Designed miniproteins, single chains, continued (5). Designs and how they scored, part 103

Each design is a single chain, and the fold is of that chain. pLDDT is the mean over its residues in the fold that is shown.

## One batch from the design tools (miniprotein)

Design m19571
Fold by ESMFold2-Fast:
Structure m19571 (fold): chain A 83 residues (1-83)
Amino acid sequence: DEQSLKLAIEHLQRALQHLEQGDLDGARHHLLEARAYAGQISDKEVRDRVLREVDRALEHLDQGDVSGAISHVQRALDVLREA
């Protein structure tokens, strides 16, 4: 559980870096990895909140809204840091 939390954070941080660099493929890769690890978090409320924000980030990325994607990645990170 702590390992899943840590890996979700690390991949979200990597996704944020890739978004800031304009590497949308790299960002998508790390968002999908973060989603997989977030799905393994034991706390259902934390898991559901993180997955919702990651899914929103992916939706914004698919629409070309990099700023929206960044905002949702930051919200996911805030949820995980409070866990």
Scores: mean pLDDT 89

Design m19572
Fold by ESMFold2-Fast:
Structure m19572 (fold): chain A 92 residues (1-92)
Amino acid sequence: KKEEFIRKLAEFLSTEDPEDQNAFFELVKALEAGDEEKALEAAERIIELDSPMALLVAELLAKMYEREDVLELIKPKVEEFKEEIEELRKKL
């Protein structure tokens, strides 16, 4: 279930810049490892990208792994890109 969802998110990002893809994979790796510091570092990189697509996948991953700290960290940026994220949500 989780692996299938992660695969779908990776496919969704496949047409984005390599920086977006790398940030996504670093976040997945940190969340799977249970590495709190690495997950927050990866989330901070995603915030710096100003990418609605990367923010959407980070939000979905944080919800799936029940990482409230990651959700709180990205929340202001997700709200900033709310309109774009809602449009992208329809494509998943």
Scores: mean pLDDT 78

Design m19573
Fold by ESMFold2-Fast:
Structure m19573 (fold): chain A 68 residues (1-68)
Amino acid sequence: MSESEKLFDEVVALAQEAARAKRAGDLARLREIRDRMEELKKRAVELGDTAVAAFAERVVEDVDAAIA
């Protein structure tokens, strides 16, 4: 499995956790997920995987909207 495939799987799994935390109103968990997603986005950018980076950024924006 490529590094981009591993990152995509992690981003998808974390996005699903974000959706669950959002429904539960777990703001502390959403902040943890946001920070972790920012790390994954940076790794995607370093690998040149713009699609995974864009997906991670959209999840961060959704989490920010939920905790704002």
Scores: mean pLDDT 83

Design m19574
Fold by ESMFold2-Fast:
Structure m19574 (fold): chain A 66 residues (1-66)
Amino acid sequence: SSALQEELNRLARELTSQFSGELAEEVERLIVRLYLQNSDEELLEILREALTLSGQEALDFLRSQL
């Protein structure tokens, strides 16, 4: 649904905004890869979990989901 896609885009922007430079670009690439490998609902839960974590732990968590 469009509402689910809007929420995914919101969470992705919130998550990437916690990083800068090359790390922000890496997070964006990880989210794209996760989007291709998961359903919208599965990605929503992954992004929500990542947002409960601090910087490096969030990045490590995202990498572990690939």
Scores: mean pLDDT 86

Design m19575
Fold by ESMFold2-Fast:
Structure m19575 (fold): chain A 95 residues (1-95)
Amino acid sequence: MVTPYDVLYARDVALNLIPEEQRDTFREYLSKVDKLVKQGILTGDEKKFEEAKKILDEMYKELSPYLSEEGKKALSSFIDTYKDYIDQLVDEIKK
């Protein structure tokens, strides 16, 4: 089971491998994703979770040109972990 702590840990690993100039862009994308996830939880609207996953994919496309191979792997791992967490939230709402 993916926990919120797993997401936060993967986020911090990715953030440390993002160049300082791109960290504000990372934070802006993350803020958008977090807002959509919170709205999905509060409303039960699955479309909010799907929108959040799309923003995670957009974040990877925007940031990946600025990252080392290790940074790309860390960002990809963070995105996969957050998507797994979102999928678990969707399953809980459907119960």
Scores: mean pLDDT 87

Design m19576
Fold by ESMFold2-Fast:
Structure m19576 (fold): chain A 81 residues (1-81)
Amino acid sequence: SARVEALKAEGRAAYEAGDLDKALDLGAEIAILGVREQAPPEAVEEAEELIRKAAEAAKAGDLEEAQRLLEKAAEIVKESI
């Protein structure tokens, strides 16, 4: 949790500085850490790929695709536990 709180603080600072790409990358790192704690390795690999793709879609301004990819990652994690 201390690592997640540190990443959240870094993400807020990046967002306030206008570094949206860094904020999105830190958000993806936080989501991936959560998946690693809850899911088996095979589900982690698939969910990590989707979370990283979601961050790239969000950086491109495609928020609908980013949401779709995050929902898909959440489904994979839920079905694995």
Scores: mean pLDDT 82

Design m19577
Fold by ESMFold2-Fast:
Structure m19577 (fold): chain A 90 residues (1-90)
Amino acid sequence: DELERLKEQALEAAERGLEELLKAGLISQEEKDFLLEKIREGLENDRLDEILAGLRVYRELAEDAGVEKAVEAFERAIELVEKLKELLES
């Protein structure tokens, strides 16, 4: 299913972004685990606007901190969630 594939890819991209923030010392392991679970739950329940708002906040944090790999990962997650939103609203 294309929708399930996009959800999985978005979650993977978000996890990569959070992992890079953890490696940079910007978040804790507990914060990473909590945020990833919230993103997973939001994707499963199609709370896409809430996820996009959160991902944009963490992308900005990564950009301000100069964590290039996190910026790239969150931009990818945002792209995938936006595509998912378009498909669900069509």
Scores: mean pLDDT 87

Design m19578
Fold by ESMFold2-Fast:
Structure m19578 (fold): chain A 58 residues (1-58)
Amino acid sequence: SARQAALREQQEKNLAELKANAEAWAKALSERLGWPLELARRVVEMIIAVEEEILARM
């Protein structure tokens, strides 16, 4: 349906923005949660991997 296509497009856009700003997101998580930067980077990488897996199955 048109709404399913729009949802997929929005998810693709969100993922692209997350990938483009991955380092900034990792730094923000490290600062806000007090996590080591290396751990925050790994968490962002895991989120990206899961989001890619979800899109591949849509």
Scores: mean pLDDT 85

Design m19579
Fold by ESMFold2-Fast:
Structure m19579 (fold): chain A 86 residues (1-86)
Amino acid sequence: SSSDPLHPEVTQELLEEIERLVEEFLKTKDPKKQEELVEELEQYAILAQTYQSPVLREAVREAFEKIKDKLSPEQAQRIEDLLQVP
């Protein structure tokens, strides 16, 4: 089987952090907090690109799909652009 460049224990911790981010985003009604969480998700997308981690990239994509309906068009485009970078 193909192994991801990130160690499995590190990957698991990052996946748990992304899940926490999604839960906080869905619970908050504060636009400032929503923007902070979007910026945090962008950082995870950049991390996935930096390490060339398909597992982390898919976790960010799944998180994006869960919050997409509550994002502004500008916020959605920012995350989508990062996920489309090769």
Scores: mean pLDDT 82

Design m19580
Fold by ESMFold2-Fast:
Structure m19580 (fold): chain A 68 residues (1-68)
Amino acid sequence: SREERGRALRAELDALVAAGVPPVEAGRILAEKYLTEEQRAVAEEIAAKLNEIGDEIDAELKAEKEAR
């Protein structure tokens, strides 16, 4: 099912991130490895949004935490 695939991808994403792979890059690797062409298109849209959100969060946290 889609829920089952999402859960499996999430678990492998978390494992890659724990191993030191950036979250967006881990998602891209998993999308290429496991997703079909149709799901890859959806994953690319999700990855683009995650990249934007992750970059904003990281930039805000690091910029505000660290002295400018």
Scores: mean pLDDT 69

Design m19581
Fold by ESMFold2-Fast:
Structure m19581 (fold): chain A 130 residues (1-130)
Amino acid sequence: TEMRREVEEAQRLIKKNKSLLESLYPKFVELAQPILEELVANGVISERQVQDALTLIIGTVIEGVENNQSVINVVEEVRSRLERLGIPARYWPLFENLVRGLYVGLRRKQAGKPVPEELGVLVLGGMIES
């Protein structure tokens, strides 16, 4: 399916950018996985879709960073892909700050700048660093 190909492409992009993700990937998964597990508990997605959702989010943000896309464009692309995966738009607010935080963290790391240890503050506060 088209969605299966998007997940596979995202996974290849994640593997290609492992060094860029090294410190951010575990922190992002720690914050995102409980939200996705709650969606499974509520019957919104299946256990298999948890891995697909994580892959799509991270891969889409990496793709946007590599292509110098704005955070707004990356946020919209992640939202669109999660909706196609079957996560209803009403759950989007749970992910928006996480996506923004990952984007900011990756952009800082790409520029050789320190990534704040308080990634949760950037994610939860919705802070965008220019």
Scores: mean pLDDT 78

Design m19582
Fold by ESMFold2-Fast:
Structure m19582 (fold): chain A 77 residues (1-77)
Amino acid sequence: MAAEEEYERRLERAIANALAGRASEEDIRLIAEAIFDEKYRERIAAMLKELRRQGRLDLVHKIGEEALKLYEEKEKK
């Protein structure tokens, strides 16, 4: 509901910022977190494919690094 709507709005903004080449550290973190959510997996995959097409490999790597860091945190439960 309101909390999910706010999260989805922030995530959509983060994706738009990434596609525009102006993603902040917060945007990268939100995108990385969304990789682990089945609901957003296809959307994030499409965004990453577009970033690769644009030649924004540095941003793709930053998102991957943040996702790996989050994965390690989840595995340490």
Scores: mean pLDDT 79

Design m19583
Fold by ESMFold2-Fast:
Structure m19583 (fold): chain A 81 residues (1-81)
Amino acid sequence: SHMEELKKRRERIAKGLVRHAIRDIELATSKEDIVKILKEYAEWAKSLGFDELARKFEEIAKEVEKGMTKDEVIERLKSLL
């Protein structure tokens, strides 16, 4: 059905955002860069109507500000795939 095709397309796009975020985080060299990347992906997800994914990116950014490591961020993002 058209609705099932739209759902599958949205799921593919959302997972694509997560995979791109992981790659950008892997290349980040500072906590400040990681927070910036997560906030940029949150805004992008929100602009595409992925409100729940945007909230998850924002939550992870706040956890990084509180001391979450880069490896922990990558594991949290992989759990969304």
Scores: mean pLDDT 88

Design m19584
Fold by ESMFold2-Fast:
Structure m19584 (fold): chain A 105 residues (1-105)
Amino acid sequence: SMLTHKAVVLYSSGGILYSAGEYDESRELFLESIKLAEEAGDLFTVALSYRGLGRVYEAQGDYATALRYYQKSIDILSQLPESDKDAQELRKISERNKEAVEKKL
């Protein structure tokens, strides 16, 4: 759908801003991506953007908030079919991100 496409573009743009160190702008784009992806029923993109928020907060040293967003990503991905290889791979990545920030709490 058009909403799914916009959500993916916002996620990708948020990732670019994250890589540039523009954390406030990155966070806003990930939040907008989540809103549009939820409206579209695109759970995979919701999970991508929650992981993106986790990475932003981790980069800023807010490990407790990062942990919460990584958990949200994992919870959504756990609802997707085991046959969805992209979802299962993203879940493993989010689980590794979660484990890393738990060690810093």
Scores: mean pLDDT 92

Design m19585
Fold by ESMFold2-Fast:
Structure m19585 (fold): chain A 71 residues (1-71)
Amino acid sequence: SDDLKASAGRVLQGYVRDRLTALGLPEERVQAAVDEVTQAVRDSTAQTGDDEDAFLQTLGQRVGEVLARYT
């Protein structure tokens, strides 16, 4: 559902923000990573349609790539 996708996006945005803030990254860099997670939600939604399992798998992979770039 769109609500599940929105909820997953919010949870992952918060996780990425908290993790990178704990690592001592400046706010501008943390915000850039959160913006990339927001884009990952949009891209995953566009690629997976109504397949919620595929959405979560694709989103998880993309967020992992964001974290790898910032850590």
Scores: mean pLDDT 85

Design m19586
Fold by ESMFold2-Fast:
Structure m19586 (fold): chain A 64 residues (1-64)
Amino acid sequence: SVDEIVARLLAELRAMRGDAEAKALYAYTYIQQNPEAAEAALAAIREEFPEVAELLERGLRQSA
């Protein structure tokens, strides 16, 4: 199920029109709704969308 959640997120990020910042905001919201998948999602995003991962990690640090 975590793998399915991560796969759906990646599919949406691939299909989404927008810059890295818009994709990071979407990923942030998705992780907030699916916290158990957060670590796996961050790892997957870092592999395919490294710029998105950097913005997302910065956003997560600022929200703590």
Scores: mean pLDDT 80

Design m19587
Fold by ESMFold2-Fast:
Structure m19587 (fold): chain A 98 residues (1-98)
Amino acid sequence: MSRWLRLEAEAGVYEVAAAVALLTKDYKKAAEYYIKAAEKYIEAAKDPSASREQQIEALRLAIRYAEKAIELGKDDEELKKRAEELLEEARKLLEELE
């Protein structure tokens, strides 16, 4: 299995976990899972086997989930800070590709 495919699959697991946390109104847990999803998408975008199209798509998803984590984690300064760091990293990487 390619490392890119594995990282994308792991990100998908965290996306589902975040959705379940939202249904139970565990906003902090949802933010943590969206942070993990964003981290996996950034890692996938850095994989040398990923095409430019795959890298761009992964970074766009990382941006989306980092933004969701910022909103959901707004009452937790550490979660918000981590999500903001991931958002800036993903934006910078996307700008370098486009």
Scores: mean pLDDT 84

Design m19588
Fold by ESMFold2-Fast:
Structure m19588 (fold): chain A 79 residues (1-79)
Amino acid sequence: MTLIVSLRTETLEQAQRLEEELRRFAERVGGERIEVRGTSVTFTFRVDGDVSDAVAIIREVAELAERVGAKMVGALLIE
């Protein structure tokens, strides 16, 4: 499965901090790609497991976003 999470920040500095936090998280969960465009951040990762693993990852990404002042605007799961 491939999971794509879309995030938005208020500032470029928050986007950079979010990228750093997501990069560390990606090392733990097998993240595939982090793309930053201004205040928009897209996190893509391959879920090696089942749907419950994808849900757990979405929740952790949302919590990381909230810590840096970002908002999760969407999540898409592709099998």
Scores: mean pLDDT 81

Design m19589
Fold by ESMFold2-Fast:
Structure m19589 (fold): chain A 68 residues (1-68)
Amino acid sequence: SLSQLGEAVRAIDRGDFEKAVEIAGLPDSSKNLSPGELLDLLGEAWRLSQEKGISFKEAAKEVSEKRL
């Protein structure tokens, strides 16, 4: 959902990458991404969630599998 994206983005902004990864349901390897790469992944996941009507976590998993 948009609220999950917002919470994840706020976690990245404060440097809390563990919380951002947890909120999005991403693998721990995502913590090695730069802030910009993680923001891009989360934005792409939100777009995919809206387009396919799937949950944000499912979209984030699909995007991370393609990128990671």
Scores: mean pLDDT 73

Design m19590
Fold by ESMFold2-Fast:
Structure m19590 (fold): chain A 101 residues (1-101)
Amino acid sequence: SMLHKEIVEAFERMIRAVADITIKNNPLSPEAAELIRQGADYYAQARRYELIDGDRQRASQLYEEAADKYEEAADLSENPSLAESLREQSKRLRERAAKLK
């Protein structure tokens, strides 16, 4: 439905906005900031493939790529709270990827 697509697109915007706010509000290296942006982009793409295109296999791959980026960003983060949040996000994305296979 048109409403379904609008909801998915709204969540894509939210995912990217949360990444941008996180980067602005935390002292991060340029490398860590870029990894958070890449993670958010892969996550948004994964949701589109899953929920609009119905491509579960491609969505699963993109959720894993998003998880890898968030985990790498966590490893570079000097803020323990941010690192824990990024690792929790990575774990959720890997769980989602597994359910799509």
Scores: mean pLDDT 89

Design m19591
Fold by ESMFold2-Fast:
Structure m19591 (fold): chain A 55 residues (1-55)
Amino acid sequence: SRRELLRRLAERHSGLTDAQIDELLAARTDAEVRALGRRTGLSPAALRSLKAALE
């Protein structure tokens, strides 16, 4: 599906794993996005942009 293709492209370009993308999509607060950022090395702004692009 288009959603699966977008997830694979996000994985390749961001370096996030499939599980981390699932965690990002499930995030409801800025604190959850910041926590993922600390573990992945990505900025919260980059993660929010990626989340918006995948939704």
Scores: mean pLDDT 79

Design m19592
Fold by ESMFold2-Fast:
Structure m19592 (fold): chain A 112 residues (1-112)
Amino acid sequence: SNLDRLKKIIDEIKSLLPSLTDEQKRLLLEGIRRAFMVILRGSEDKELLLRAIAGILRVIGLEFDLELGRLTDQDIINLLDYLYDLAKQADDATVEEVIRILEETLKKLKES
């Protein structure tokens, strides 16, 4: 149920990607980084913790790619898919917090 809700939000974000400005892409990357931080804080095992850290580091790399004009929509799609795969390993409370962050991010993208 929570994973189905998360997938719906991710699919909605993916549908907006081709129309997003660089400023909106910065906002989206910040939202995704915050989502990985929630998974990191909720991690009870070392593997999930290390994978969440890897997600945060990838976001930082993509923020640099954005400033250099190298960021592709596929980079963000791959990052969102990775976030979803990690969420499958997280507890329900952590997934619900990830959903709230991405819903807040999606709202800001639509208001900008």
Scores: mean pLDDT 90

Design m19593
Fold by ESMFold2-Fast:
Structure m19593 (fold): chain A 81 residues (1-81)
Amino acid sequence: SHMEEVKKKIRTLLNILITNLVMKRAKEKGLSPEEILRLTNELLEKMDDPEFREKVLQEAKKISPEAKKIVDEYEELRKNL
């Protein structure tokens, strides 16, 4: 369905954002591979929290016009459920 395809795009976008944030911090602070894995898993686990997930979605909108369009489409589809 269209909703399932949009949800898939959202999941991919959020995973990319989290990975980029972790890798940026790893470079800036010299994190070990074990620390990178721990931080990544912690952030991904927090995605089960609707409040945290909403904050990450709003941050995703700031990455690019294309990312904003995907998130806006997802929010519009959610209103119709």
Scores: mean pLDDT 79

Design m19594
Fold by ESMFold2-Fast:
Structure m19594 (fold): chain A 68 residues (1-68)
Amino acid sequence: MIDMADVDEGMRRIARGVLLNMGLPERVAAEIAQGIVDGVPNADAIGDQALAQGLSPAQVRARLEAAR
């Protein structure tokens, strides 16, 4: 359980920053960060796949939805 919306926003900001530092494009980093905040299973592994395979934001979103 999260206490405040500020925690959710902070988590998304941190996750996006880490993903950008890993070399992911901004749009892909945003999709993965949202998946992490939403509690999508294996969102981190999907981020690794996006980096390794050069996935588009739409492909990343589809994989995140399939993992729910």
Scores: mean pLDDT 75

Design m19595
Fold by ESMFold2-Fast:
Structure m19595 (fold): chain A 103 residues (1-103)
Amino acid sequence: IDNPKVAKASELAKKAAEELVKEGKITEEEAELAYDLAVLLASALEGDEDAEVLVKHFARVYGISDEVVSELKEALKNEDYEALKEALLKIAEAIREHRKKRS
């Protein structure tokens, strides 16, 4: 990660995802996927148009609503750790429900 703002956002997202796994709220696999979306979205917030396209593709593939993506974007922009944890949990829950239907 070459952008310091993306690096910081990624570190916060990783910490939040790891805490959710430690609390037993999500699996490690769900945490990794939610973290990947957060990193892509952090890059998009810094003007990476390719990352913005990948965020939309990821949301469609895993059935994540635009509202949840917007919550994650706002949490990352504001460096709001509690809001970030909440958004990552919602993303993990969406991925879980989608995988149940596609398994």
Scores: mean pLDDT 82

Design m19596
Fold by ESMFold2-Fast:
Structure m19596 (fold): chain A 88 residues (1-88)
Amino acid sequence: MEELEKVKEKVREAAKEKGLPEEVIEAILKAIEKAVEEYPEMAMEELLEQALKVIEAIAEARKAAEEGKMDKKELEERLKEIVKEVEE
C-alpha cells in the first residue's frame, strides 16, 4: 500500500506536468489501483513505467478530443483500451 501511494504520487505529478485535468488524473489513479488488484505480482517500478506510458497516450487522446473529434464517452473507452494495451 505504501509503495502504491508512492507510485500514485509520481503519476499525479507527471500527469499535472502534461496538463491533464484533475478528472483525468483521478481516472488514471483508479486504473493503477485496478491494475494492482488484477496483477498483484507486478513490481512497483514496472507499474510506474507503464503508468507513465499511459499518461503520454492519454495526453495524445486529450488533444484529439480538444479538436472536437472525440467526446467524453469515447475518450473514456479509449483510455480503457490504452490501459489494457500497456498491461499486456
Scores: mean pLDDT 70

Design m19597
Fold by ESMFold2-Fast:
Structure m19597 (fold): chain A 86 residues (1-86)
Amino acid sequence: SEVEEAIELFDAAVEHFKGLVDFAIEHDPSLTEEQKEELKKLEEEFIKGVEEIKRELEKTGDVEGARKRFEELVEETEKRILEILE
């Protein structure tokens, strides 16, 4: 179903982002402790945001609305990553 496909995409995005954050924290020697803490906070916020989107999607079946909210969450998260790294 379109709902199941959207949920699989959201779950994959969470796993991908967790992997990127963990890899950066373990392997990037240019990151300060403050940057590492902010990346971990951002990871927690992203996971929470995705869980909220999934919850509403399962309740409403509104795949288009869920995808729109997910795109907005991704865009905001990407902007915050750049702010943390600069």
Scores: mean pLDDT 87

Design m19598
Fold by ESMFold2-Fast:
Structure m19598 (fold): chain A 90 residues (1-90)
Amino acid sequence: MAPEEVVEEMTEELVDFGVEYAKKEGIEVSEEERERGREIWRGILERLVRALGPERAREAVRELLRLGLEDPEKAEEKAAEIAEEVRAAE
């Protein structure tokens, strides 16, 4: 997939995941907060794709989403690992 396609696809998946996670935790997410999250995630994913490449970035995001559904605490740890991997790649 083209890098921009991966960024847009993964941004939408992360935003949806975040809203579902917040709902499970009893946190209200407004439409404005959802759109702000979309902007933030798009920026993060652009950096992730540049650092790791589109294939690796997609795999990392998919692993994060899978963990988030099964164990949100593990998803937070995985997000930190991915952030460190991105930093190390640069």
Scores: mean pLDDT 76

Design m19599
Fold by ESMFold2-Fast:
Structure m19599 (fold): chain A 79 residues (1-79)
Amino acid sequence: MVERAKKIIEELNKLIDELKARLEKSTDPVLQERLKKQIENLKKFIEELVEAIKAGDTERLERLISLAEDFLRYKKLLD
């Protein structure tokens, strides 16, 4: 479970880096605010994963991993 969570955290951090690169290139204020919000939401989600690992809350960790995997799968289908 922890190894799976670490893999998800790595994939989410890669997505944050991609969103940051898009933010740096954007001149549209609406898109900039959207990207900032997405980055913040992903950072908060990573924090929740880390806390679930620290707490040993396997049920919460499993739910968070499932949600992240569904989100990442959806993003892959858009490429």
Scores: mean pLDDT 81

Design m19600
Fold by ESMFold2-Fast:
Structure m19600 (fold): chain A 61 residues (1-61)
Amino acid sequence: MDEKELEENLKLLDRLIEQASKVPDPEIGEAIALLGAAVIAATEKNPEVRKKILDYAEEKL
């Protein structure tokens, strides 16, 4: 069950990072991606899944 939620959240995060990379100002783009990752992590009920989301965001940024 947690694996499907993780996959969906990682896909959402990938999409968010992709959109943020299109922002002309790279600092604003990174801030949007980090804020999005933090919001996705904050909505996660499983702390292990939350940690994986944050680690993935850190690797992609």
Scores: mean pLDDT 75

Design m19601
Fold by ESMFold2-Fast:
Structure m19601 (fold): chain A 82 residues (1-82)
Amino acid sequence: MKKATWDEIAEIARELILSPKHPNGEITEEDIPEIVKRLKEKGYDVTEEEVRAFFAEADPDGSGKVTLAEIEWARRRREAAA
């Protein structure tokens, strides 16, 4: 299996945030198993620890919730640090 990158984790997180199951437009750590499952269904190798690391980067304020805006801010910070 190909290892999932941060961007691939971010895309699955965005799909969940935009899904009818998340009407508030946010995801939490309770969604980590679903993100892992969807990435594995796409043929990626990923761990819950890697998705938790993504959450820590996307939720710098420690709210326990991740929105589309926070994912975009985390992406821009990663691009600036690369």
Scores: mean pLDDT 79

Design m19602
Fold by ESMFold2-Fast:
Structure m19602 (fold): chain A 81 residues (1-81)
Amino acid sequence: SAEREALLAEIEAAARRVLAPDVAASLVASLRWLVRQAEGTPQEEPLLAALRELLAALRAGDLAAAQRAAGRLQEIARELV
């Protein structure tokens, strides 16, 4: 999906400003895996919302907001396993 790939590309670009390129790539690979697992599940919309929160936090340099978004992503990952 174009929307999901665009969001992941924006997250990678924002993450590369604060993380080493290989660490940012590894993070985005994990997020892409979660997006695929969430497709067609009740977790799809919560995951996309958490990814948008993560992007906003990374762009703002807001560590507390980034940690909250990461916590939501971890909760969603547990529901997908």
Scores: mean pLDDT 84

Design m19603
Fold by ESMFold2-Fast:
Structure m19603 (fold): chain A 97 residues (1-97)
Amino acid sequence: MRHLLRFEFVFPKIPKEEALRKALEVYDATRQKLAERGLGAARLVDVKVEETPEGTVVTMDIEFEGSIADAQRFMTLLHEEAVKAGAVRSDAWFKEE
């Protein structure tokens, strides 16, 4: 079953290039943990970086193949990796089309 997920990571005021690098490292580390745990498969669809008053925001659209429960585990793992990378806020949700 395929799901389209959106992740939003907010970093402290850092350059866009650094925020993008950190977010891609978070995604890669989470993808590796997914494979190790047999939780399905993820593909990066889109990534955007924006400077806001709250900080540097990275928005990632990810296509996930697996169960809803596995998608929720993926979101939890990605949040944990984002926090380790220095994100001050991390939100994830299912995109409806």
Scores: mean pLDDT 83

Design m19604
Fold by ESMFold2-Fast:
Structure m19604 (fold): chain A 61 residues (1-61)
Amino acid sequence: TERYRLTLPVTLYMEEPVLVPPGSILELHPDGTATITLPDGSEIEISGATGLAIAKEAEKI
């Protein structure tokens, strides 16, 4: 699993727009899915394609 820390805020356009703050952790899973964990510990599941796009602008940890 690849892990990244968001350095900038990201807006996710899902059913409703969700603002993800900096410091959130992106995990790219081997099955092609991705998860974002917010600083409060809540999790958002996203597509691997969206995760890969966010990872390009995030810091790898």
Scores: mean pLDDT 79

